# Ledger of designs, part 60: designed miniproteins, single chains, continued (4)

Each design is a single chain, and the fold is of that chain. pLDDT is the mean over its residues in the fold that is shown.

## One batch from the design tools (miniprotein)

Design m14192
Fold by ESMFold2-Fast:
Structure m14192 (fold): chain A 74 residues (1-74)
Amino acid sequence: MEEGIRRLVAGDVEGAIAAFKAAAEQGDGEAWAALGRLYYEQGKYEEAAEYYQKAIENGLLAAQPFLKLAQKKI
């Protein structure tokens, strides 16, 4: 998770996505939410909603408002 944030701050968006996916696949709800945000900012609302849903399933209930926001854009 931290690695993905560091890469994103450095401007390495592709490296950040790869790092977030690795953390998310290990069950990190924060990493699922980070993927949701990145896809939302790219206008990929269906994919963003899917990633926010995964974040909630992994215990990050704070992602629920973002899931609702992404669903309204579909």
Scores: mean pLDDT 78

Design m14193
Fold by ESMFold2-Fast:
Structure m14193 (fold): chain A 102 residues (1-102)
Amino acid sequence: SEEARSLLEKLREAYEKLKQNPEAIVDLLEKFVERFPDLPEAYLLLGRAYFELGQYEKAVEAFEKAIKLDPNLKEAYRFLAEVYSKLGQEEKAEIYKKKADE
């Protein structure tokens, strides 16, 4: 919806200003995806926020949800590769890095 996209764009702008308080942006994004569950870009931002907090399992779930909704969202594959690298799962990291480059 137009309302959801407009609000998400505002949240994306807020993310850049609030990246020093990722807990606040996670709370806002969790409430957003509960109300608007089908926007892949919202899960991309939520995954990034979880990643900044070191919540890698939650970051994986959010990025996987983003690619399930939009398989062409290459940025989500790049972040999945980075998360798996942080988890020491280098084979999975390489797989997602290659998918991002397709």
Scores: mean pLDDT 83

Design m14194
Fold by ESMFold2-Fast:
Formats: structure tokens, C-alpha cells, sequence
Structure m14194 (fold): chain A 70 residues (1-70)
């Protein structure tokens, strides 16, 4: 559901934000800029009721999380 997707997106954002505290300032800035871009696209899809596009950006956010974990 839309609520489940939004809840999962917020959970992944919070995980990325916690990991960002351990990054160098330059890498942190790059991750933050990508996070903002993905968040903007995700919430635009949510506002339009476009569930498939919202899921796409959630998956891209999860890929960002995996890159930050490395």
C-alpha cells in the first residue's frame, strides 16, 4: 500500500542518515545531494498517486543505502 511504501522509504532514509555520520565530509555531501534528489522524485510520485514510480525510487534509495554501507 501507499502507506507501507512511505514507511519503508522513511526507514531507509533514517538508515542512510545514521551511516552518513561516519562518512568523510565530501562523501557525506555527495550522499546527501543524491538522497535529496531521490526524495524529491519519490514524494512527487506519491503526490501524483504513481505507486510504480514511487516503488522505483524506493529501490534506487535502497541501492544508495547498499553503496553507503561499503
Amino acid sequence: SLNDISDEFLKVVNEIMELMKKLDPEERKKVYEELLKLSDKFYEAIEKGDIDTAKKYLEELKKLLEEVKK
Scores: mean pLDDT 86

Design m14195
Fold by ESMFold2-Fast:
Structure m14195 (fold): chain A 77 residues (1-77)
Amino acid sequence: SNAEEAARVLEEQVRRRDEIVEELVAAGASREVAEEAVERAVELLREAAEALRRGDMEKAHELVGKAEEILREAVEA
């Protein structure tokens, strides 16, 4: 199902936590800011994957949006 496929993509992003930290640092974030932002974003992505599996598309969309904003702000900080 689309929900299972989308949840799997989010779980893949969670598994790539360390790589995302390095990408943010390469983009100009401090390591401390990158690590804090990724920790918060990963938790939101885990919740979004669970929301997708429950069929709660609205909640999943909200949580992914929050994760994306946190990662964007980390580079701008």
Scores: mean pLDDT 84

Design m14196
Fold by ESMFold2-Fast:
Structure m14196 (fold): chain A 61 residues (1-61)
Amino acid sequence: SSEKAARLVAHTLLAIGYELEGDYEKAAESYEKASQVAKEMGDNTLAEKYEKRAEELRKKA
């Protein structure tokens, strides 16, 4: 649905914004939320990429 696409974009943009600010904990949380929406949309490849990104950012937090 268009709602899921909008939620995916919103969480991804928040994640990028937090990452640029150096807030790695909030960036990781936002990528985890984006990954969950990707799974709801059936995009497991995108979900795995965002999960991996969140894990890498948590190592920096």
Scores: mean pLDDT 88

Design m14197
Fold by ESMFold2-Fast:
Structure m14197 (fold): chain A 60 residues (1-60)
Amino acid sequence: MGGAGVIVKEGDTLENLAKRLGISKEELEQALKEGRVLVNGKPVTEFPFKVGDEVVVLAR
């Protein structure tokens, strides 16, 4: 797998998710814009995500 995966928890923000993924909030926002964020294996371009969703960020 080219990126790290995390499960969305209640109260998670973009900043909290990015920190758990080991990246900055700005990097996560850029990854969303580039289609590099997979939610439950499907590419997404926007937040918010749902609690229990698996979020994976693909490497550049």
Scores: mean pLDDT 75

Design m14198
Fold by ESMFold2-Fast:
Structure m14198 (fold): chain A 92 residues (1-92)
Amino acid sequence: SKEALELAKRIIEAAKEHGATVRAEAKGDEVTITLEGLSPRVLTALALLAIGADLDGVPVKVEIKGDTLTITLKGLSKEEAEEIKRLAEEAK
């Protein structure tokens, strides 16, 4: 969905601004974005952004493990999934 793609773009952009390592993996209509090295404050802010999107009906799952934030987006076209992967690679 457009909403899932826009959420992914916002999260990757914010993570890049804060010097995080960004990785993305695509499986069918699903993309998993892994963010590492975020401060607890920034990690919490991005997690809340994704949770807010989920409450608004965007198909997103959020998982926090230590200093790693994992965001899984569903309902993506192949083109949307490829764009998210490219954005994550460019964030290096």
Scores: mean pLDDT 84

Design m14199
Fold by ESMFold2-Fast:
Structure m14199 (fold): chain A 60 residues (1-60)
Amino acid sequence: SMEEEKKRFQEILEEAKNVAYILLARRQGKSDDEIAGMSPAEKEALLKEAQAKAMEKFLG
C-alpha cells in the first residue's frame, strides 16, 4: 500500500542520512570512534560545516 511504501521510503532516507554523516565526517579526517561519540547536534553541525566547505571547493 502507499502508506507501507512511504514508511519504507522514510526508513531508507533515515539510513542514507546516517551514512552521509559518516562519509562527510570521514572526509574531514574524523575517526570512526570520534564520529560514533558525536551528539546529534554535533553531527548536524559537522554535516553543515562539511557540506559548506566541500561545496565551495567542489563548485569552485
Scores: mean pLDDT 74

Design m14200
Fold by ESMFold2-Fast:
Structure m14200 (fold): chain A 104 residues (1-104)
Amino acid sequence: NLEELLKKEKEEILKEIAKIGGEWLDKLLAIAEKHGNRDDPEFIAELKEVDLEYLEKLIEFAKKNNADERVIKLLEEAKERIENARTVGELFRVHQELTNELYS
């Protein structure tokens, strides 16, 4: 049953998302402490770098575990959206949309 396989793959990915998310959060907090002005282009650039690293780790993990092609596509689309983001609000929207899709 494809639905059971997708459910198992999503559960495995969610476990690694939690682990990788912890690493991402630690880096995010360090960047926030470093930058007092959130409109600083350097702050946004560093957030993008950390977000791209996070998504790259998720994509590699998904591919290693033969995750469904739909899940890999969602992660790759999120990566492209992060690369094109220009504001903190845009970065936040990508993470929210990805989280909603993966948890659905």
Scores: mean pLDDT 75

Design m14201
Fold by ESMFold2-Fast:
Formats: C-alpha cells, structure tokens, sequence
Structure m14201 (fold): chain A 120 residues (1-120)
C-alpha cells in the first residue's frame, strides 16, 4: 500500500540519518575528541535502530524477512550491552569496536528496508 511504502521510506531515511550520526561519533572517538555525551548518543542511536528493526519486523508478512529482522534485533541488543559496558568502564577501544559493529548492523538494516520496499 501507499501508506506502507511511505512508512518504509521514512524508516530508510531515519536509518540513513542514524548512520551519519554514528559515523560522526566513531570519528570523534578515533580522534580522541569524544565526550561522555558521545557514549550516551551512541547508546541512544542503537536503541532507536532496535525500535526501527522491530517496526520493520511487524510491517513484513514474509517469514524469511521476519526471521532476518529478528536476528538483526538480537545482534543490536548484544551491541547495546557492549556499548553500555564500554560507557560504564570508560573503555574507548571497546566503544570503537562496538560502534563499528553497530554501523555494520545499521547498513544491514538499510539493505533489509530496501528488500522490503522491493517486495511490495
């Protein structure tokens, strides 16, 4: 439907914006310029990506695509725990690795949105 297409396009645009934010946060950590607020922003973006993946899972009727969204949600949940641990410990190295994993998962989410759009 037109409404479902518009919602999928809005989610795609949201993921693209979140990817830009994550890449900026990663650059700040790699340059040693990151603040406490950058840890909090990374965790907040990860939670937002999880919410978008859950919404996409709910919007799709394709059982294979649903399973791929569910698998992605589980991976995002694991990265959120890694980001939270890195924040608690002030571990910049672990934060950088978790951010790189999150960026990879956000790109996978974007690809899955494009597949959902193509299957309408």
Amino acid sequence: SAAKRAELEAIRDGVDSQLTVLEEILERFEKGEATKEDYEAAINVARGLRAQARRLEALTDDPELKERFRSLIEKIDQVIKELEEAYKNGDKEKMIEALKTLISLARELRDLVDEALARQ
Scores: mean pLDDT 89

Design m14202
Fold by ESMFold2-Fast:
Structure m14202 (fold): chain A 56 residues (1-56)
Amino acid sequence: MLLIFKEGNTWVVLPAEYAKETLEKLKKEPREVDSVEEIVQRAPEMEDGEAFLLKG
């Protein structure tokens, strides 16, 4: 499971088990997604401090 976190204009990708501090800094609960294609489609709607949680 991967956390894909938006920090400014960059994306930080972390294994969810190592992302505990990043999860605490999230503006909103991470958006659960099942595919990379969903991340690409929804990335333009994401703001700084928001994240995806990729389950696969």
Scores: mean pLDDT 78

Design m14203
Fold by ESMFold2-Fast:
Structure m14203 (fold): chain A 80 residues (1-80)
Amino acid sequence: GSEEVLKQLEELLEKSEEILEKVKAGELSPEEAIKKLDEIIKKGLELLKKVDKKYISKAIGIILRILGIKIEVELIKRKL
């Protein structure tokens, strides 16, 4: 993939972090956040298929961080 693919993955991570912040602020329900994060994860996995070999480890790291955010939202849902 190009530098653009890696940048798109970084943008998906930034959007995921914003979603988590909104959930913590009570601005967004955990249920709606999970739906949005599932869509982001699907997009991230499609982008991962386009990543150049030299960026694979970094791209995987970004996806794992997004998955961690989803897990945190699911844990917040159980406490609310």
Scores: mean pLDDT 87

Design m14204
Fold by ESMFold2-Fast:
Structure m14204 (fold): chain A 99 residues (1-99)
Amino acid sequence: SAVEPLIKALKHESEFVRKAAAYALGKIGDERAVEPLIKALKDESEFVREAAAYALGQIGDERAVEPLIKALKDESEDVRKAAQSALENIGVKKIKEVV
């Protein structure tokens, strides 16, 4: 549950560690991870970008909407699908929060 070490792990040399950190941050749902995860949407590894899109969808913060719309044009089909699912999840969470 230590958000700060996981945010630092998003910059680790290993794509496996960055991917795992992104998923863990999504599961925790702490909004402090939103801006670091938005940066991870531009990671060199498609697996990290996919994990970042998934995590942003799990957190549900609307700051991720515009970056995720850009990720719909990603070269990786898996990243594009993750971005679409994330946008749908953010929309659902926003409706639930105002009811």
Scores: mean pLDDT 86

Design m14205
Fold by ESMFold2-Fast:
Structure m14205 (fold): chain A 75 residues (1-75)
Amino acid sequence: MSPEELYEKLLKEIEEAKKEIEELAKKGEISEEEAEKALKALEELEKELEEALKKGASVEELVELAQRGVARAAA
């Protein structure tokens, strides 16, 4: 898998995660504050991944960034 292929895959997963968070908030399963925090963390991850890809990041670097971003959203 190329870095560009991984980036596109991660971006799609982040988009699906954002939709899931929005639905959980609508159902009242999470607070609006928790949803906003998680969405902002995912938005920052998207920006980090785009910048890393532009700088020639490896597949390994993109995976590490994604793992850190997900951990940040969950905290």
Scores: mean pLDDT 81

Design m14206
Fold by ESMFold2-Fast:
Structure m14206 (fold): chain A 60 residues (1-60)
Amino acid sequence: SKYEEEIKRLEELSEKLRTQIDADVAAETDPARQQLWRDVGEALLAMIEYLKKKLEEKAK
């Protein structure tokens, strides 16, 4: 279904985002900016999870 394809796309984006944030945190030398990157990553991952849940509800 369309919703199944969209959910899969969000899961793929979540994995790519997690990998990118981990790499950016590891490359950063400023502890305050490392924390900022982690906070931004958590907020973006939470938004993806929220959208995924909405699509799962629509797929029912």
Scores: mean pLDDT 84

Design m14207
Fold by ESMFold2-Fast:
Structure m14207 (fold): chain A 82 residues (1-82)
Amino acid sequence: MVQQLRQQRRDLVIRYTADSIRSIGDIFDLEQQLKEAIKQGSSQDTIDEIQKQIEELKKQEKEKRKQYDAQLAALDAQLAAA
């Protein structure tokens, strides 16, 4: 039982680390698109749209971190009780 909980914790850490790296990459790509749009003199509507996408991804990344922390805390509590 304890060994299975330890495996679940390890798998969770690996999964959320991969998700975090992906989210950081997606945000970076949009920030580069924003810089290019500004340099090319794109419309304010286009710039605003890219900014909204960046803000949405940052919100999603924060929510994933909260869920990650909560799931780790729950697993750590189960390991302590086992």
Scores: mean pLDDT 83

Design m14208
Fold by ESMFold2-Fast:
Structure m14208 (fold): chain A 77 residues (1-77)
Amino acid sequence: SGLERGIGEPLRRMEELFREALESEDPRPPVEEARELAERLRKLIEETMPDSPLREELLGGLEERMRRALEEIEAKR
């Protein structure tokens, strides 16, 4: 589906960036790129989906994934 294609590739890229941040000496560049990607995904979801429970779950899931990744990266310090 169009939604799965539109968010699937950016979500995979975000996971790659989180792994890079965990393995890097400086996590700031991959974290900033992931934040920019998450903001673009949030806007895409808001623009392409009507206000619905599915939209709320996708937006909440994106926010929760970002939060957990940042906690993991901070815990490495």
Scores: mean pLDDT 79

Design m14209
Fold by ESMFold2-Fast:
Structure m14209 (fold): chain A 89 residues (1-89)
Amino acid sequence: KTYTLTVKVVFKNKESAEKARKDIEKALKEVPGLLSYKIVIREENGKYVLTITAKFSNKEAAEEAKKRIEEVLKKYSNDILSYDITIEE
């Protein structure tokens, strides 16, 4: 079994989205059990949507990645309009 973590974050500005991307990428690379990841930023109606898809070998790694990403997002909370995080098997 593999576990897929999907994160979607809507940012007010590009600078916060790019900084959050770098912090998230660093946090993901520190999680044992990370198999692959993809991070994309798109502009939608003057807002910036950051999408992360990360695959893990076990549930514990996916849950740890979720916690680390939530801590990163707290730093940028004033520039975040919405976010959604899901873990699927």
Scores: mean pLDDT 87

Design m14210
Fold by ESMFold2-Fast:
Order: sequence, then structure tokens, then C-alpha cells
Structure m14210 (fold): chain A 62 residues (1-62)
Amino acid sequence: AKAEVERAWEEAVRAAAEAIKAAVDVVFSSGKERERALEELDRAHAELAAAEAALAAALAAL
């Protein structure tokens, strides 16, 4: 339904914002801090990929 697509879109936008924040944290970190920031970025990318897959599934069911 359209409402499911709208909800999935909102989740995707939220996940994208988290990925951008994680990427910024990597840019402003160095050494051991960068290693942990990269782990956070990997997690944010996985969350974004899951949100994008959910949006694609909602669109396919339209």
C-alpha cells in the first residue's frame, strides 16, 4: 500500500542521514579513533542497505 512505501521511504531517509554522520566522523578522526569510526560506518551502511531493500520490497508490492 502507499502508506507502507511512505514509511519505508522515511526509514531509508533516516538510515541515509546516519550513514552521512558516520562518514563525517571518519573524516574528522585519525589513528585508533578512525578504526572505530570505520566500524560505525560499516554498521550504518548495513542499516542503510536494509532500509533500501525494505523500500524496494514495498514499491514492488504496489
Scores: mean pLDDT 82

Design m14211
Fold by ESMFold2-Fast:
Structure m14211 (fold): chain A 59 residues (1-59)
Amino acid sequence: SPEEKIQEILDFAEELLKNGVSLEEVIGAVKFLLERHGLTEYLDEVIKKVKELYEKIKS
């Protein structure tokens, strides 16, 4: 389902952020994956969640 694929992408983004990959690079990777899977309608929602993950990891 779209929801399962979005969760896989978010889990991947969290792993990258925890390994010190920059927010900008992670956002680029997430955008690429959403486009690849035809999920661009969720772009703004998913990027917001990635930024929220970044703030939680940074603290």
Scores: mean pLDDT 88

Design m14212
Fold by ESMFold2-Fast:
Structure m14212 (fold): chain A 83 residues (1-83)
Amino acid sequence: DYEKAMEYIRKAEEAIKAGDFEKAKEYLKKAEEHANSLREAGDYGSAAAAYAQIAKLYEKLGDFETAREYREKALELAAKYEA
């Protein structure tokens, strides 16, 4: 569910603003679970959007390696959505 993925992304962003990086990572994992479900359902556009936002939040956490991985997932799915 895209709405659930975005809800957890929003909660992760609020946790980052509060300085609670461990809680932010927990929310990002939940967002990934919902983004993965969207991908499995063939909703590549919504999954790509969710992965892109997860990548941005990992970048804010200083985890540039994980951010790059999610950005690559987003780009791959965006290409499938536009095919």
Scores: mean pLDDT 84

Design m14213
Fold by ESMFold2-Fast:
Structure m14213 (fold): chain A 56 residues (1-56)
Amino acid sequence: MEELIEQIREELPEATEEEIEEAVALAKGFVDVGFPEELARKMALMILELDLEYRS
């Protein structure tokens, strides 16, 4: 989880605190469903990146 927060701040510095919180919650949700932590973090990061790209 800490690695995801660090990566978001490094690669997506425009992300708000709330957007980071949502990405962490999403990654936790993927882990709870049975996805590996590594994959869950990558999926959450990709979704956040896509959302930021799509928002004007």
Scores: mean pLDDT 80

Design m14214
Fold by ESMFold2-Fast:
Formats: C-alpha cells, sequence, structure tokens
Structure m14214 (fold): chain A 70 residues (1-70)
C-alpha cells in the first residue's frame, strides 16, 4: 500500500540520520580528546539539528501508522 511505502521510505531516512549522528558523535569525541572546543560545539549543534529531524520523522511515521488502523 502507499502508506506502507511511505513508512518504509521514512524508516530509510531515519537509518541515514542515525548513521550521520553516529559519525558526528565519533568526530565530536575525537575533537573533545584533542580539546578542540569549537569543533565539539559545531558537531553538537549539527547532532541537535539531526535529532530534531528524527523526531519529526517519528511523528510522521506515527500519523501514517494511525491511518492504517483507522
Amino acid sequence: SDLQEQIEKLREELRKLHEQIDELTKKAQEALKNKDKKSVAEYVKQIQSLIKQMNELFRQIRELVEQIYA
């Protein structure tokens, strides 16, 4: 169904965002080890932006799931 395809696409986007967060977290940890406070702040800001995007995708998935059972 169209709803199932939309959910699958959103789940794929969530996987990509999760991978980006993991990579940025590793970079932030390396910058922290090197005492590069400016780079840590920049990576944290990017991670926060990606988390906000993930929360929006979770909300969209929930709405689509509710439509399947309506």
Scores: mean pLDDT 87

Design m14215
Fold by ESMFold2-Fast:
Order: structure tokens, then C-alpha cells, then sequence
Structure m14215 (fold): chain A 55 residues (1-55)
């Protein structure tokens, strides 16, 4: 279903952002990381939702 694909896209986006946070923790401030997460999460969700719909 569409709802399942949306949930899956969110899970993938969150996993990527968690990995990025872990790798960048010593390089970027918490404020910078929060800004990146807020800006990039919707974009990542949209990208992965489109990918899942094509498969």
C-alpha cells in the first residue's frame, strides 16, 4: 500500500540521517546537525518514496 511505502521511505531517510549524524558528530555542532536533518529529511523521504514506487 501507499502508506507502507511512505513508512518505508521515512525509515530509510531516518537511517541515513542517523548514519550521517554519527559520522559528523565530531565535525559539526548539534545546531548544524539539527538544521541539516530538518532540511534534508523531507527531501530524502520524497526521493526514496519515488524510488520505491518505481520498483
Amino acid sequence: SMEELERRAQEIADAILESFRTLSKNIKSEEELEKIEKERRPELVEMFLKRLLET
Scores: mean pLDDT 82

Design m14216
Fold by ESMFold2-Fast:
Structure m14216 (fold): chain A 80 residues (1-80)
Amino acid sequence: MEELKEKAKEKLEEAKKLSKNEKAKEAAEYAIVYLERGDYESALKLAKEAAEEAKAAGEEKAAKLAEEAAKLLEEVIKKE
């Protein structure tokens, strides 16, 4: 469980660093905040928003990282 949370956080932080789009960066940052607070449903929603915003900006690598973080967050939710 903790390992999945750590991997999701790492992917969100990397997506935030790679993105040049402020909306994608903000969504990824809020996803990390909610993840750290234990609000995995809000973290998942924001991770998906980060992926959508990065994809819209043409940032394929950042979008993929945010999508992978969202999948990890879905697994965390299923195990709770």
Scores: mean pLDDT 84

Design m14217
Fold by ESMFold2-Fast:
Structure m14217 (fold): chain A 67 residues (1-67)
Amino acid sequence: NIEEKIKKYEEEIKKDPNNAQAWLDLGKAYYEAGKFEEAVKAYLKAIRLDPNNQEALELLGKAVRAL
C-alpha cells in the first residue's frame, strides 16, 4: 500500500526533519504513486541534506523527466 509507505516516511520526517534517507524514501513513494512534482520536492530536500547522494541525484533526474 503506497499510502502506508508515504505515511511511514512522513512520520520518520516528523521525528527527524534532517533525515536525508527518509526524504529520499518519501520521494520514492511519491514517484511510485505517480506524484512526480511531490517526488521532485522530496528528492531536492534529500539532496540539500546530503549533496553527494548519487541515488537522490539520479532519482531527481528521472522524476523531472516524468513531469
Scores: mean pLDDT 87

Design m14218
Fold by ESMFold2-Fast:
Structure m14218 (fold): chain A 59 residues (1-59)
Amino acid sequence: MVDKLKKESDDLFKKSVDLGTKAKEAIDKGDTKTAKELIDKAKELSMKGNDLYHKAKKL
């Protein structure tokens, strides 16, 4: 129920942060293409996490 949605949201936000760190490492190495892909994926996970968080709050 609510606890499952909250846990999934937290996991998605954690993954988003992890991808952000990897994107920064790719930028530092000059791998702009990989950095862009990681940033786009981080945004997707963050949006999914936000959606689940709002659904949990409505219950």
Scores: mean pLDDT 79

Design m14219
Fold by ESMFold2-Fast:
Structure m14219 (fold): chain A 56 residues (1-56)
Amino acid sequence: MLTDEEIDRLIKEAVENKDPVVAEAIDELLRQGVELGEITKEQFDAARARVEARRA
């Protein structure tokens, strides 16, 4: 199970790499976490918004 700290670190790494493939992999991992009930939808939405904001 991913902790909030681990999720934030993965998102930061994906954004810093500026690699869309890595960003998509992180998004898929977070989506699976929501489906399994390990991550809330609010955490998932916040993480996605953070990644997209850094692309702009």
Scores: mean pLDDT 68

Design m14220
Fold by ESMFold2-Fast:
Structure m14220 (fold): chain A 61 residues (1-61)
Amino acid sequence: MLEQFEKKVREALVRLAEAKASSEAIEAFLLRASDIYKELKETGDLEQALKELEEELERVV
């Protein structure tokens, strides 16, 4: 569960780098990813966490 989320975060960081996202945008994404990770630890809802992470990625790409 958490390992799958961490893998998705790493894949998202690669996509942000390829899109030439600013350091500020990457920092904002990581802060939001951290909040989603905390929710995932409390709820166990991986599908919702992955959906929220993808929505944040779409916002900065």
Scores: mean pLDDT 81

Design m14221
Fold by ESMFold2-Fast:
Structure m14221 (fold): chain A 75 residues (1-75)
Amino acid sequence: SENAKEILELARKHMPPAVVKMIESLLPLLDEEQQKRLLEGLKKFAANYTFPADFAEKVEELMAELERALAEAAA
């Protein structure tokens, strides 16, 4: 839950409201390791102006992991 709180705080500071709502919806579906990866991605985005490439990469990675987790849960 501490990772989830930090993710939401960073997202609210640096991301559009639509992305914040998406993150809020996804957080209950993420395990602790996935939450840590998302937090690392957001920290890198916040600290770095090369954010378009880094941000897109981390979002794709997270979405791929989420899709895999949902597929496994459905099986």
Scores: mean pLDDT 69

Design m14222
Fold by ESMFold2-Fast:
Structure m14222 (fold): chain A 65 residues (1-65)
Amino acid sequence: SMMEGRIVYLLQVAEHEGKEVDASTIAKELGVSQSTVSRHLRQLEARGFITSERVGRRTVYRLTR
């Protein structure tokens, strides 16, 4: 819950700034492992709060429209 809220807030800020973010960027900003962030991102996507897409060699995440 707390981690999910922090991830959602970071994605809101990134969208406002016109920036793409991947799990590595989120992990660095939140000071946690990429595996921890990826687990929470999968749960948020399964619940319909975020979407993912592949951009080249990375997966980027954004809030649902």
Scores: mean pLDDT 84

Design m14223
Fold by ESMFold2-Fast:
Formats: C-alpha cells, sequence, structure tokens
Structure m14223 (fold): chain A 67 residues (1-67)
C-alpha cells in the first residue's frame, strides 16, 4: 500500500536514514503510477530525489557512516 510506504519513509527520514527513505518513496511512486495516480507518483518521485541528494551529502565524507 502506498500510504504504508510513505509512512515508513517519513519515519526513516526523521531518523536520518535518508537513503532508505528515498528508496521507499520511490517504491511508493511506482505503486501509485501502477494504480493510475500519476500526480501522486510525481510528487513521491520528487521526494525520493530530494532525500537521495541529502543522503549523498551525508554519506560522502565517511563511506562507513551508516547513520
Amino acid sequence: EVEELVKRAEELEKEGRLEEAARLYQEAAFKAANQGDFELAVELSRRASELAEKAGRKMEPLPELPL
């Protein structure tokens, strides 16, 4: 369910696990598109992109930094 994926992604985002959150938003976007909600899919894809960018900045200086 799309809402469950979004909720999990929000929790991961709050915990600073941005890469995992981005993954879940992307998965939710694909499911939304398959259900015919292309507008929701676009919004979720945008969220995923923002979090992936932030994750790259956080993880880049220390390759072993998990959190």
Scores: mean pLDDT 73

Design m14224
Fold by ESMFold2-Fast:
Structure m14224 (fold): chain A 58 residues (1-58)
Amino acid sequence: SAAAKEAEIAALKAEMERLEREGVRAVLDGDWARLEEIQARIRELAARYKELTGEDPI
């Protein structure tokens, strides 16, 4: 349904924003392994966002 799609898009956007904040923290902490993990997850979420919307989120 349209409502379910909109909810999934909103959830993806919120999770990407959360991960971006976590990425900033990883840089400040010098945790490069965590940063790589976060970047990989953001790419996965961005791909799903593009699949649903036809647009790149970043």
Scores: mean pLDDT 85

Design m14225
Fold by ESMFold2-Fast:
Structure m14225 (fold): chain A 100 residues (1-100)
Amino acid sequence: SSIETFEELIKQNPNNAMYYFTLGREYYGQGEYEKAIEYYEKAIEIDPNYDASIYTNLGVAYAALGEYEKAKEYFKKALEIDPNNAAAKANLALVEEQLK
């Protein structure tokens, strides 16, 4: 019902980054990582400054797919926006270990 609700809201207002971010999180929660990435990317396309956590969430979703280089790029982007983001720092360290 949550997914259907936000899909309907997007039809009415296609330029609201929050709706795409919420759908991305719902799909991530279902293990649909490629769909989560698609919706997170749409959210940052609409508003790259909507929420810095989108970049951390993109990194986590790419890491879940084994795409560690892309995950690293997004964690670095999150740290450019918020240098003290503990989650982005911890996830970046884990991804860099996977790339060794």
Scores: mean pLDDT 86

Design m14226
Fold by ESMFold2-Fast:
Structure m14226 (fold): chain A 91 residues (1-91)
Amino acid sequence: MSPAEQAMLETLRRLEPLRRRLAAAIEAGDWAAAAEALEEIARLLEEAIKRLEELAKEHPEYREEAERYKEKLREAREGARREAERARALA
């Protein structure tokens, strides 16, 4: 796999416990805990974007692939931030 694919898989693995925490909070109706989980997800996605930027600088041959992954991560990050604000409003 490319270094960019490896970075994405690592990000997905790190997201898994946060997604479980989010699901549990929603099931419990705990909107404050749901907001916290979404905020942590957004921070993790932001870190992943930065890692892909560093990878693209170190390996210019993967720049295009890294940029495509960054675009997807930016969309996911903005979605998580928006849902976190909504969860905060419900808490």
Scores: mean pLDDT 87

Design m14227
Fold by ESMFold2-Fast:
Structure m14227 (fold): chain A 82 residues (1-82)
Amino acid sequence: VEVKVYHIDLTDPERARRAGMEVGRLLASGKVRRVRAYAPESGVESEASGELGEQRMAGAVGRAIAEGAARGAKSAIVEVVT
């Protein structure tokens, strides 16, 4: 079991965009078992199983990032298990 951890700087749109592209490509690969996304500063956390499919996993990541940013979080962490 391999775990990839992405640290997303929400204050840098270009770095956030590139990290989002890497996460999106991995979620689309069909190899992901689960994803967990959280913004530690805001207490926002979301997770989804790969069995629920790419759209549900992407939704969980997007929700945690959007809610974290809305609450003033400067960073988010995405853990992808393959």
Scores: mean pLDDT 81

Design m14228
Fold by ESMFold2-Fast:
Structure m14228 (fold): chain A 115 residues (1-115)
Amino acid sequence: SMEHNAIVQQTIEETKRLIESLGTPEERDAILAFMAAAHRLEEALREDPSAISRALAEELVEVLERLKKALEEYKAVNPEVTEPLIKRVDALLELIEENRSKLSDEVVEVPALQL
């Protein structure tokens, strides 16, 4: 649905914002926004994974992997902040993977009547 895909898109945006905000004064607000978006995404995936676009979910996986790399590099500087976030990112990646086969395939429209 539009609402479910908007949640995925918002999670992508908050993930990108968090990557840019690590080690800055904006870090705390970016973490809170990311955590809130992640929670809404988990609810959306549990409610109806078939309403979520596979293409958007794959884009989200790519930005979550980038966040994980940024957190691993930042871990030596601030382990108290980074370790819980890495666990959260891993949990989201696992949840998306578990639901991957159920996600919306928006590319298949072959009406048999047009053959």
Scores: mean pLDDT 83

